# Designed miniproteins, single chains, continued (5), part 14

Each design is a single chain, and the fold is of that chain. pLDDT is the mean over its residues in the fold that is shown.

## One batch from the design tools (miniprotein)

Design m16457
Fold by ESMFold2-Fast:
Structure m16457 (fold): chain A 96 residues (1-96)
Amino acid sequence: MEEVERIKKGLEEAKKLAADPSRQKEAATKFVDIAAEAYRAMARAIHEGKPADVIRELTNLAAEAIGLATKIDPEFGKKAVEAMRKAWEEAVREAA
């Protein structure tokens, strides 16, 4: 629950950076971090038996972040996918 609010704020901050053409790489890097955080939080939420609405919200936040990173540069989209995979694996291992 706490993580959802933090991720939402991070996504909004990254969107503000993305509105500035001179800060595109900075915004893309933040979107990669947000996607990874959302997947890490999602893995924990599933393990803890959180409501489906929480899991859906985290899924939507991750999807938006990866989409925005990819729109800036497809290479950052690839980095987001890899970061999400690693974050998921780490969270599942930590939760076990």
Scores: mean pLDDT 83

Design m16458
Fold by ESMFold2-Fast:
Parts: structure tokens; C-alpha cells; sequence
Structure m16458 (fold): chain A 94 residues (1-94)
């Protein structure tokens, strides 16, 4: 259900943010890629191919910005993951 998908996305976001507390910048990038892919997999059951492609592009742009700013990688990874999870939740509620 959409409600179960929202709960799964919230759990993935919370697990990601918890993992960031002990992650290196390189580990944060890998965790971001893995968490983003899983969130998109969950959302793809309910969203159009076009919506999923747009969200994927947004996450790829976020990842590029994190990679370009290694001193702020942990903070940016947390920020962008929070934003992406909330956008997915809002789309699943629509």
C-alpha cells in the first residue's frame, strides 16, 4: 500500500541519518546511492515512469553536489536525503 511505502521510506531515511553519525565522506556517498536506489524502487510501484525518472535525476544532481563538496559531504548527504524522502512521501500522499 501507499501507507506502507511511506513507512518504508521514513524507516530508510531514519536508518540513513543514523548511519551518517559514524560514516566517512566516502561511506556517506555509498550509503546515499544505496538508500536513494531503494527509495526509488519502493516509490516506482506507485509513481509513473516519468515521475521516477525526474526524481532519479534530482538524486543524481544531489549526489554530484555532495561529491563536489567533500568538506560538507556528511551534512549535505543528510540534508539532500531528508529533502528527497519528504518529496517522495508527498508524491505518495497525492
Amino acid sequence: SREEAIAEIRALRDAFLAALRTASPEEALQLFRQTAAEMLRIASRFLSEEEVARLRAGLENALAHIEANPADAIELAGLYMGIAAQELIDLLRA
Scores: mean pLDDT 88

Design m16459
Fold by ESMFold2-Fast:
Structure m16459 (fold): chain A 65 residues (1-65)
Amino acid sequence: AAATAAEIRALLLAAGYSEAEAERLVRDLLDPSTATRAGTALALRDIELARQVAALLRRGGVISA
């Protein structure tokens, strides 16, 4: 989980998000109550970035399992 959060944050920063925006999005994406809404909002704005974030979440699940 911690490694996945750091990788998602790095990807968002590389995509031009501010540190504050990246931190907020990482929290929303990793919180089950906000994850679906945050993921959908990201996909509507940038489908390629959302696809890469989804890949990191899947990889994080394998690493943390």
Scores: mean pLDDT 73

Design m16460
Fold by ESMFold2-Fast:
Structure m16460 (fold): chain A 98 residues (1-98)
Amino acid sequence: SIEENYEEVIEWLAKLSKLSKEQAEEILLNTTRNLLKTAEYLKENGESIVIDGKEYTDPREAVIAILKEVLRLLAKITKKKISDEDIEKIAEYIVEKA
């Protein structure tokens, strides 16, 4: 399930950072909230965000794109195999939970 995949991501972050699962989740969600605020500020000022050559005007879509890149990097570092579809669903779940 997406909830199980999310819990695995929290475990990877905790191990990599030497933090507890609770601390890792708090940092992830707080960072996501700050990214959403930044993206909304840019939108209000008529600015777009470019991620991997693609332009985003929607704050949620921009933050999902950032989280997808972070999740791909985490999977590579932890040597975990996860589909691009599951990465997108986890990124959406993180934004929804933030």
Scores: mean pLDDT 85

Design m16461
Fold by ESMFold2-Fast:
Structure m16461 (fold): chain A 62 residues (1-62)
Amino acid sequence: SLLNVDPETKEKILEILKEYQERLDAELSPLEKAGVPADTIRAKIDELQAELDKKIEEVLKE
C-alpha cells in the first residue's frame, strides 16, 4: 500500500518524479521549438512516461 511506504522509498520516488519533469522540459522544448508534429511530441511523452513507470516499479520491488 502507498500509505505504508517507508520514507526512503518516498524520497526515491520524489527524486524520480523530479528527474522526469526535468527531462520532459529538456527533451520536449527543442521539439516544440522545431515545430515537429503533435504526434511526435506525444510519442516522446509516452516514451518518457514508460521509463518513469519502470523506474518507480524497480524502486517498489526493492
Scores: mean pLDDT 79

Design m16462
Fold by ESMFold2-Fast:
Structure m16462 (fold): chain A 80 residues (1-80)
Amino acid sequence: GKDDLKKKALENTLSELEKLKKEGDINGAIDVLKMLLEVAKQFNLFTEDEINTLEKALSILEKNKDLDAAINELKKVLEK
């Protein structure tokens, strides 16, 4: 269902971000988060609060280049 698809998308994104973190690829991580956010908005997979959390994660990554903080924001959505 929609919730299973949402969880799988988040888990796959987190896995990819952890790999990109090991590679030091901040630009790749930004692109991955932008893609997740675009899909989330277009297909209404997430609540408004969850979208706001994803936008915060992207903002942290773009402004601070802090991939650990961005990953922690995404984990808050997954753990609901």
Scores: mean pLDDT 82

Design m16463
Fold by ESMFold2-Fast:
Structure m16463 (fold): chain A 92 residues (1-92)
Amino acid sequence: DELARQLREEAERVEAELPTITEPEDRELARRVAEAARLLAELRREGARRLVELALERGLTREQLERALAHLEDAPEPVAQLLREVLRETLA
């Protein structure tokens, strides 16, 4: 599926950008978001929900997750929108 392919490519792109992220906290969040995108490529929304839940269990705040989404501004809109939708559902 085209969406699954785009999600995997974007996960790899985000991972490649990890060394360029100046703030360590933002780097860890971007890493988690890339992991979510990889799971989404295989399991779509279900994978994203699990990764977001794991991130929250590890003590990541809503604000930090919002900053991770901002990092995805360089990703295609479908990836960013899907992750935002999942986060909104999880945080509601």
Scores: mean pLDDT 66

Design m16464
Fold by ESMFold2-Fast:
Structure m16464 (fold): chain A 75 residues (1-75)
Amino acid sequence: SAEQEESRKRFRELIKLAEDALAKNLSSQTVAERFKKAGFEEWAQLFSSMSDDEVRKYLKTVLRVADEVEAIEAG
């Protein structure tokens, strides 16, 4: 359905933001700003309250989980 397609699109956008942030070694404030611009306000608020090290660890966990989910879906 259109709702499922939109949810997948939003999830891919979230993952791309996380990948880009880690690849560029962005600060917690820059990560929060980018997530806010993309409409992920709750994530932006979370990251703005974290240190750079905490954000990096969190994003690594998010990407690891995302990779595992995609691997399961691929069979």
Scores: mean pLDDT 82

Design m16465
Fold by ESMFold2-Fast:
Structure m16465 (fold): chain A 70 residues (1-70)
Amino acid sequence: SRADKAWDSFISTFDEETQEKLREARKEKDLEKALKNIRELLLKLNEGNPVLKGASLGALDGLEDLLSTL
C-alpha cells in the first residue's frame, strides 16, 4: 500500500503510455527483476529526454529503497 502510493505518485510524472510500461515492469513477482526492469526502462526514457534524466534518477533512488524493503 505505501509502496503502491509512492509508485503511483512517481509514475504520474510520466506520460500514460510510459506509466503502463512502468507498471508492467513492476508487475514482475521477483522484486530484484522488477527493479532491474524499471531501471532499464528509465534509462531508455532518459536517453530520449535529457530533462527527465536527473529527475527520474533522483526519484528512482528514493523509490528503490522503499520497494526493496518489501
Scores: mean pLDDT 69

Design m16466
Fold by ESMFold2-Fast:
Structure m16466 (fold): chain A 68 residues (1-68)
Amino acid sequence: SMEEELEEAERYAQLVGMRVLARHHDVTDPAALRAVIDEEMARLGVPERHRAFVRERVEAAVRAMLAS
């Protein structure tokens, strides 16, 4: 269902975001941030259908956390 797909995408976004912050906490350049998000998505095996959602969600969340 759509709800199950969104829940799965949100779980991947949480895992990718945690890994980006743990391993790349100093990366604030937008292009470099996108590259490390893509790297962590590939490492975690995020399904292609969720990658656009995960990329947008993680980029926004990481930028917000690093701005604090």
Scores: mean pLDDT 81

Design m16467
Fold by ESMFold2-Fast:
Structure m16467 (fold): chain A 64 residues (1-64)
Amino acid sequence: DEEIERAFKAFDFDGDGVLSPRELRWFLQAMGLSPSDEEVAALGEVDFERFRVLYEEIRAQLEA
């Protein structure tokens, strides 16, 4: 999961091991998605485990 770790660290600007809703929105936009403010807020703070699941779900959708 080197690629996922690299992506997580790239968007974890604070280096705290958690992505804020703002950082998560930037990641989703970088993946070509356009989430609403409400959708990103509903995800809350995302740690690496949740980020990995989200990343794989997005990749599966984009590669389908």
Scores: mean pLDDT 76

Design m16468
Fold by ESMFold2-Fast:
Structure m16468 (fold): chain A 81 residues (1-81)
Amino acid sequence: SELDQLRERIEAADARALPHLSAAARARLRETVARMDELIDRAKAGEISMDELYEELSRLWAEFLGGLPVAEALAIWRAAA
């Protein structure tokens, strides 16, 4: 399903980010991924629309990146390029 594919994409992004993060940033990533999983479950239950899900996921990811030390955010950005 689209939601299962989205979950796999989040897991892949998580795996790419992990080697570049401090222990504190990894803990924060776990919290962010848990919130994303909660939103996906709400979408599966029909509580939110797919458009609303994508908007909230984008917001959570931006909040995570914006809360990282600049060096860690840059390391993730460089690894993604």
Scores: mean pLDDT 77

Design m16469
Fold by ESMFold2-Fast:
Structure m16469 (fold): chain A 64 residues (1-64)
Amino acid sequence: EAKEYAGKAIEAAGEGKREEAEEYVKKVEEINKEAGEYARKAVEAAFKKDNEKASYYGALAGEA
């Protein structure tokens, strides 16, 4: 569940959909705080087009 929302947040961020990305990050945080922290970092990296950091933090969000 948290992993699914984290993936959707990163995908939305990659598409430039900031409001959708923030909504999914909030859902991850409500399910698991640690996963939410990593999802936020992944989304920020995706907006900056830092694909390596986005993938790294996205993986951590999925493992938490």
Scores: mean pLDDT 79

Design m16470
Fold by ESMFold2-Fast:
Structure m16470 (fold): chain A 117 residues (1-117)
Amino acid sequence: MSLRELLAPFAAQGKKILIVVPKGFEAEVRRDVGDLPNVTVIEDSEVNEEILKKYDLVIEISMFPSPKVIKLAEKLNIPLLVIAPDHPSFRLFLGDLPYILSNRIDELPAAIEELLA
């Protein structure tokens, strides 16, 4: 199951989702999901308050979540969900952030429903 298939139902419901990726990954993720309505993909360095405030949910695909993105999501009270690689040591960098492992991407719909409740 692809990220596209998992996000399409939420996008169709009118949920505005921002996907934040590390430098160099934007083009590839945009090819998968960039044509979905209400879904936008940007690099973590491009995130600012004017962009972020337009979205109902932020999904950051990274082993090292951006402190800037975390602080802005908290300031604007926007749910943040991390998709991280399946490696035990990387969990130390996730702290208390909601996350799912990339090899368990099927858990994404349930995580989104919980965060948007």
Scores: mean pLDDT 81

Design m16471
Fold by ESMFold2-Fast:
Structure m16471 (fold): chain A 57 residues (1-57)
Amino acid sequence: MSKEEIAKQLMDLGSRIFSIIAKAVADKRELTPEEKAEIDELQAQSLALQKQLLELS
């Protein structure tokens, strides 16, 4: 993947994480274990992409 493609995917993953957190805040509740697991998965994907981006830099 190009450096620009990886950067865009990182932004998209960040937006998804933010959406999960924002919904919990809007509902005036804490994150559920399921939502925390989803965030952990998205963060793991983000870390893998960050490594690829650094290798291309």
Scores: mean pLDDT 81

Design m16472
Fold by ESMFold2-Fast:
Structure m16472 (fold): chain A 81 residues (1-81)
Amino acid sequence: MTEAEIRAELQEGLARIPEVKANTTNPDLLEEIDLLERYGPWTRESTRAFLEELLERRAAKKRRYDLLPQARAVQEELLAR
């Protein structure tokens, strides 16, 4: 994907935030939504900064799940269905 395509997807995501917030209590998803809101409006620089922080936060969450192998195994099993 080009940076312009990524920015278009992020803008579409921002438009859907109120619906997603109304229909989810997942704290990880709500945290990623907060990041989306904080980095808008989208420029090339803010898009890169957002993606870098998102990837770092997802890596940190993966390490957190690795500390709870039972929770990770259950999550992966449910997502595989």
Scores: mean pLDDT 62

Design m16473
Fold by ESMFold2-Fast:
Structure m16473 (fold): chain A 99 residues (1-99)
Amino acid sequence: SELEEKLKKLLSEALKGITLSKEEQEKLMEAVRLLAELQKEGKPLSVLDIGEKLNLDDRLTQILIRISSVLSFEGKSDEEIEELLELFKKVLEEVLEEQ
């Protein structure tokens, strides 16, 4: 998948030399899920506002900004959103295991 390859490249570059704790991984997943919900509803919230709401550090917030440049949830069904979130989780776990 072209999207899977783009996500792997993005996360490999963004996470190079960085170890994410299980808690940080869960926070990032919560942030991506919130991003999906807000985009689905057409709500005008910035990625920075999501980072502040979920107490993400600067690095996690920058990772979320980069993810939002590759993943769009606008106009997608609940099923399509869950498939994209599962793909993101899979790629995140693969990138972290390869480091």
Scores: mean pLDDT 80

Design m16474
Fold by ESMFold2-Fast:
Structure m16474 (fold): chain A 90 residues (1-90)
Amino acid sequence: GKDELLRAIGLILRLIGLELDARAAGDEKAVEAAQLGIKAALLALKKGDIEKAVEAAQLGIKAVEAHRAGDEEKFEKYVEELKKLIEELE
């Protein structure tokens, strides 16, 4: 529905902001996580899967947040989930 689409768009915009911040900081891992989240969310939207777009964007945000918190295990888990989601959506 409209609310889910607006949520997906809002999360993608947040990921774009996180990517810009990460690039300014020279944080290559945060850039990768944000870019993977953006790519997965946009691929899901292209296929009309709004729920997958929300899931993908949330995974990207969680990956960036885990990395910033120093939680490498959660970071790697979320990045792996995003890579699998992208492969499934392609």
Scores: mean pLDDT 89

Design m16475
Fold by ESMFold2-Fast:
Structure m16475 (fold): chain A 96 residues (1-96)
Amino acid sequence: MLTKEAVKLAVEALDMAVKGWTPEQREELRERIVKLTKEAIEKNDEKALENLLFAMMLAGLPVDPEAFDAMALGEYEKAKKLLQEFIKRYEEEKKK
């Protein structure tokens, strides 16, 4: 379920990176990626997280590069922790 939505967001992020989007469209996509990432972490959907991490990179979200390395090495617990820390910071900055 979440994996299909994650793939769709990754494709949208790739299209944005290639064609260029307005700042408003980019921010909307980033919010959608963050929201789905929270759900994927809660559901332990590792396949969705792989696609969402790729979408985050393409959308220019400032994710810790260590999260990408952890995911590539199959260190899913470490990757989830780093992503949770990123989401918390993103939500705190957005609130200001």
Scores: mean pLDDT 80

Design m16476
Fold by ESMFold2-Fast:
Structure m16476 (fold): chain A 71 residues (1-71)
Amino acid sequence: DLIDEAVQKAAEAARTGSDEQLREVLIEAIKKAPPELQPEVLSRMVQAAGEAAKDRPYLPPEVIEEAVAAG
């Protein structure tokens, strides 16, 4: 499923990528999702990225803000 792929990419970007890469993954997935599914896609991706990024001491809130603005 597209949502499952987006969640997996967000988790991987949060673990191994830069904040810029995570921002791009979130924005791209939201833009590709139908408007009615955008809130669900965003919610699941943010949860997955948050779980993966708990090993990273800092994740700028600006990343989430930019992803929301792109939707």
Scores: mean pLDDT 69

Design m16477
Fold by ESMFold2-Fast:
Order: structure tokens, then C-alpha cells, then sequence
Structure m16477 (fold): chain A 105 residues (1-105)
């Protein structure tokens, strides 16, 4: 499974679990697009994503901001969303990527 397929399948899982408006869907898509190549390079990508999904509150989004290849466009999307929705979408996205990567193994 290539990166583009993981991004598409992960976004579909997020959309099944959450009702997203257009801005929230765009945020989820960009977040997944950034996370997938970074976690695929990790020694234990599924464990890293499970740990990220278990981190509460705004801390999860602060950690995402510190990842390499962070998009300036993602920063603009973050400002358009409530803090609670950003955290929920980030955690659900991390869980969805982990589920897709487990299915690949």
C-alpha cells in the first residue's frame, strides 16, 4: 500500500467515525498527509500513532506542529477550528492511520 492509498483509506475511516464540515475534512486530509510519511519512517509507527491518539487536549496538536515537513497551510486551517474539534480530529486521524497500517501488516 503506497502513501496515497493510506491517506485515502485513513480519511475514509475518519469520515465514517466523525461528521465533518468542509474545513474539518480539509484539516483531516492535510494532517493525515503530513503524518503518514513521518510515521512510516518510524521504528514502531503503529505504537507512535497509538501514543499520539492517547495524548489528551491541545498537546496532541502541539506535537504535530513539531513534526518535520509541517505545512504552513495546516496552521491556517487550525485557526479556523475550535480547539476541541482540532484535538478530536487529530486523535481520530491518528487512530485511523494506525488501523490502516495494521491491516497492511
Amino acid sequence: MNTSEIVKESLQKVKKELTLNETEEEFARELIRILVPLVQRAKDPVKLLEEFANVSDKVALIEVRNLGNFSPYLKELLEKLSASRRVLIAKTSAKSIADVLKEKK
Scores: mean pLDDT 70

Design m16478
Fold by ESMFold2-Fast:
Structure m16478 (fold): chain A 86 residues (1-86)
Amino acid sequence: SSEVREEVLLGMREIAIGAEALVTRRIAEKFKESNPDASKKLLEMVKEIDRLLEESRTASFAERRRLVEEMERLAEEMDKIRQELL
């Protein structure tokens, strides 16, 4: 069914976001002394993603989709900062 397909795809997106947040946290910690402003910004963005992921666990399907889209926008911003550091 279309609903099962959408739920699976949404879950895969949440897993991908979680993995990206974990990698970003590790990068931010390594650059904490050399690039403190970038590190601080990345850690704040990771905290926001962690908060939104927790919120998505009990959210309705429609709200969960909205939260994932918001997290994906944050992930794009994190990727830009990470690319400048690496």
Scores: mean pLDDT 88

Design m16479
Fold by ESMFold2-Fast:
Structure m16479 (fold): chain A 96 residues (1-96)
Amino acid sequence: TVERVDALLEALTPENLIEALRIAAEEVLPALDPREREDVERAMRLAERLLREGVSTEEAREERRRLIEEHPLSEVARGLLDAAIALIRAREEGRL
């Protein structure tokens, strides 16, 4: 799984970043209860939108805060959003 994620990150397209996050999410889904799965799905929908829209790191953090304020997310779901924001920041910094 790590090797597959690394290959996707090398291409640096929004679609490849989204696919890397989907692979990571799918790895944890079987261990989660139904509510935690719903939280992960909600987080994944936001992550996909943020990565496709090419928003700034600051804008992504604001969207994350609003989502959590309205829908308290599980730790796993928050981790997924944090990973997406880290990818956005790394792209802005030219580190990816």
Scores: mean pLDDT 77

Design m16480
Fold by ESMFold2-Fast:
Structure m16480 (fold): chain A 76 residues (1-76)
Amino acid sequence: SLEEARRLFEQGKKALAAGDYETAAKYFRQAAELAPDTRLGAQALLYLGAALRKLGKDKEADEYFARGQAILSRLG
């Protein structure tokens, strides 16, 4: 549900603040999967990209940044 996606997104942000980038990426990925094509899902993809960048997964991060930005651009 969207509510569950929001909860997972919040857990991801807590993990990110704690420097647990692996756990943050997991929660952001789950949030994006539960809220596809929504503003929340797009934000989760952008945060997933940021966490992956911290893990040195630059190519994967760029893919998620692009997907998140595309969704936000489409939502008007």
Scores: mean pLDDT 90

Design m16481
Fold by ESMFold2-Fast:
Structure m16481 (fold): chain A 80 residues (1-80)
Amino acid sequence: SLKEEVIKNIIEELEEAIEKAKQGEMTAEELRYLLERIIEVLKKFDPKLAEKAQEIFEKTENTMEALIKAAEEIIKLLKE
């Protein structure tokens, strides 16, 4: 389904972003912006899943370590 393909693409994008962030190839601001965009996309396909992802994001500190952890938690959420 389109929803399954979108979720798969989001997981792959987040996994790539985490790798780049750990290598110093992505800033905390860029990772935060990516998480915001992903939540907006999720709102269109699965509002309940988007709400849970937003809760993770809103409690996340504006540090690289916290943003990586939030991205990992969102990946786990998307994999159910």
Scores: mean pLDDT 87

Design m16482
Fold by ESMFold2-Fast:
Structure m16482 (fold): chain A 89 residues (1-89)
Amino acid sequence: SMEEVEKKENEAISLYDQGKKEEAARLILEMILRGEMTPIFEEVVKEMYDKYGVEIGIGITLLRNNMPLPKSVVDAVVEIIEKYKEKKK
């Protein structure tokens, strides 16, 4: 449901605020992989795809294979989280 999607987005933001950047990035990448996004979050992902499409693709591939995320992927997803936080205000 949309309420469950919003809960996951808020969980990712909470992980980010706690400094758990890789855990936040993994949750965001899982939502992108599943296509489970609020309209605002989907808009942010689409806007950031021009800059970070490669990093998102790598991150999804690594996530699907239960592999750790390199710093470059985590940093790219963190920028997506930061942009989403700005847009929600």
Scores: mean pLDDT 86

Design m16483
Fold by ESMFold2-Fast:
Structure m16483 (fold): chain A 62 residues (1-62)
Amino acid sequence: DVQKKIDELAKKLPTSKVIKIIGNGFRIMADGIEEGLSGKETLDKVNKAMLDELEKELEKLK
């Protein structure tokens, strides 16, 4: 459900901002792998960070 919400919010933002948010997501994923987190733990961190940034950027457009 978090993934579906991320997809919906991404559609409302400029492509350039979406790409930057995705790039930050990959950085968080790399950090999680280095720390030895499970795939689920890493994915949960990435999804949370992406969702928060998408909502923050959407707020700036209002």
Scores: mean pLDDT 77

Design m16484
Fold by ESMFold2-Fast:
Structure m16484 (fold): chain A 93 residues (1-93)
Amino acid sequence: AKAKKLSEELGVSEKEAELFLKLLDDDVELTKKLIILLEKVAQKFNISQKEREFFTLVSELLELPSKVSTVPELAEELKKDPQRIDKALALLS
């Protein structure tokens, strides 16, 4: 299954991978990029994904027109303009 492969590759739970795939309409590449982005932001800024400021930083890196506060809101914005994630990942490299 797609979720199992992402779980094994990225070190996330199969349930988490399945949830992200569902939110991103089974787009495996976009799901992989989003999981990597969230992990890199948490590590680079030493901030927990549970903190409110985390989604503010993610919104700024993605140059979103409005700030998001949850993963489902973030997924909806990324589906509107998937190219935003490639620029954000380049900034974190």
Scores: mean pLDDT 82

Design m16485
Fold by ESMFold2-Fast:
Structure m16485 (fold): chain A 57 residues (1-57)
Amino acid sequence: EEERRKEERRRLILESATYSMKAIGYAVLGLAEDREESLKKAAEYNEKANELEKEAE
């Protein structure tokens, strides 16, 4: 179970990173609305990862 929690946290961090990268791409393309949506998604996944880390304590 501990290993599965670590893997899920890693996945959430990777998803957050992926959305952050997409936001950078959208910013370069001038797609402000898509950028904002991607940043919100990145923040949501990062928060979920932080919540899992607290549960692991």
Scores: mean pLDDT 79

Design m16486
Fold by ESMFold2-Fast:
Structure m16486 (fold): chain A 92 residues (1-92)
Amino acid sequence: MLEELRRELRRLVEAARAGDVEAVREAARRAALLLYEIEQTGDEATRAEALRLAEEGLAELKRVLDELPEEEKRRVLEAIGRGIQEAAAEIA
């Protein structure tokens, strides 16, 4: 689970850098689902590590977004939101 989360967070950052909105959406969806599973099934140490990985991934994502033109940044942020919304629908 933690290795899969690290992989999807890395894919999210790489897709954002490439401007690949569909890859951004899918990586955001998978990362959100993995975070939810870890919250439901993980012990305290696993949950803490997942939070740390998410914080590191979000910090790197912010650096990438800050380098993008405003229009591309908006499209990537919308794709992230869509991915999270799709994950929420799967959880329900």
Scores: mean pLDDT 87

Design m16487
Fold by ESMFold2-Fast:
Structure m16487 (fold): chain A 82 residues (1-82)
Amino acid sequence: DLEEQMRRLGEVLRELRRRAGLSQREVARRLGVSQSTVSAWERGERLPTIATLRRLAELLGVSVHELLERAGLLDLMGFLFD
């Protein structure tokens, strides 16, 4: 279920962002996107692009593999990063 996986990814991104001490606005600024886009990702309303997932992982200090695994997206997108 893509909707469930998008929601789980959003929850993981929010947890990692808070752990890093970053606001949604700061993540948006560092990635060159709007704050509403970051909010949409964290709410599971939008899926980040593959390039954006890589940049999010770098910013948050984790591997893309870890992000995809925790979100249940590893089977769908993990092969693109291996």
Scores: mean pLDDT 80

Design m16488
Fold by ESMFold2-Fast:
Structure m16488 (fold): chain A 93 residues (1-93)
Amino acid sequence: MRAEEEARRLEEALRAGDRERAVEAALALIEAVFGKEAVEQLKKLIKYIEDEEVRYKLVKDVLYRALLEAGVPEEEARRLAEEAARWLVEELS
């Protein structure tokens, strides 16, 4: 339920070009699916990883898995993860 709500918020924020809302919804989605500890671990890994493309791929994969768990179809989940991952990496770096 909560994961589905955060996935919808992310989709709406991306459609509106609202970066702040998109980042907030993406983090809330990851927390809803994988728990708060997973979010804290992701933040640590992003700060430790020096390569921006490696950070992007990690965040994109985590977000894609969270979207799938929230019931978003594969094609939409991939697109949403790709769009949001750049903004999320910048926020967490």
Scores: mean pLDDT 84

Design m16489
Fold by ESMFold2-Fast:
Structure m16489 (fold): chain A 78 residues (1-78)
Amino acid sequence: SMDYTIALFRALALSSEAWLLARKARELGDEETAREAEEVIEELHELLRRKPSLEELRQFNEEATERLERIRKRVEEK
């Protein structure tokens, strides 16, 4: 469905953001924050292997958005 495609696209975009944040954290010498961002990518890979429902994918997107915002603040605002 279109809703599923949109949710999947958002999840992939969040994975790309996580990758960028992990790279930035490593450039700053913050391996712990880089690892936290990589865990978001690993969780998405595991979720996709299970063929998630639309609701599961939306739940991941909500949680990942909040996690990456906290990571971004540590890397870029603090």
Scores: mean pLDDT 87

Design m16490
Fold by ESMFold2-Fast:
Structure m16490 (fold): chain A 79 residues (1-79)
Amino acid sequence: SPLSEAEQEEIMQQILEEFKKANPDASEEEIEEVKRRLELLQKGLQGDEEAAKEYYEMQIELAEKLGDLETAERLRALQ
């Protein structure tokens, strides 16, 4: 069964909290970027192909900015 909007929001909030836990020194700007990416992911899950593309591009940019080259490379392969 597809996830409800409320269930999707709960999962997105959990991902954001895990990001903060893994990156305690993250700036407000970096946290806002993660929130924006999660919003695009949610829209993509609702069938917005353009939002899904933007989500992957933003995740690649974030991974590169954080020095996580393995995640960036994996995400590029999924485009």
Scores: mean pLDDT 72

Design m16491
Fold by ESMFold2-Fast:
Structure m16491 (fold): chain A 85 residues (1-85)
Amino acid sequence: AKLANIEKAIELAEKGLKSTDAGEIAIAAGEAYDELKKSNEKAAEEALEEAQKLAKGETDDILIAKNAAKGILKAAEEELKKLKK
């Protein structure tokens, strides 16, 4: 169950990052966050907090959304590495 949720989070974040629409990227980041949260709530929350720090003072909606998706992707990849040890 946890492995499947992490893999789904990675797929959703990667799919979002291929979009050029800020709304589509943000939706994908949110869906990836929800899947990661089902596996590890703390890792998901820490990734969201880092994305929010990077968004502070940023006015480009696409960059804000991409930073969120990249943060969730990185956190999900680190959790995947921990489970495969």
Scores: mean pLDDT 80

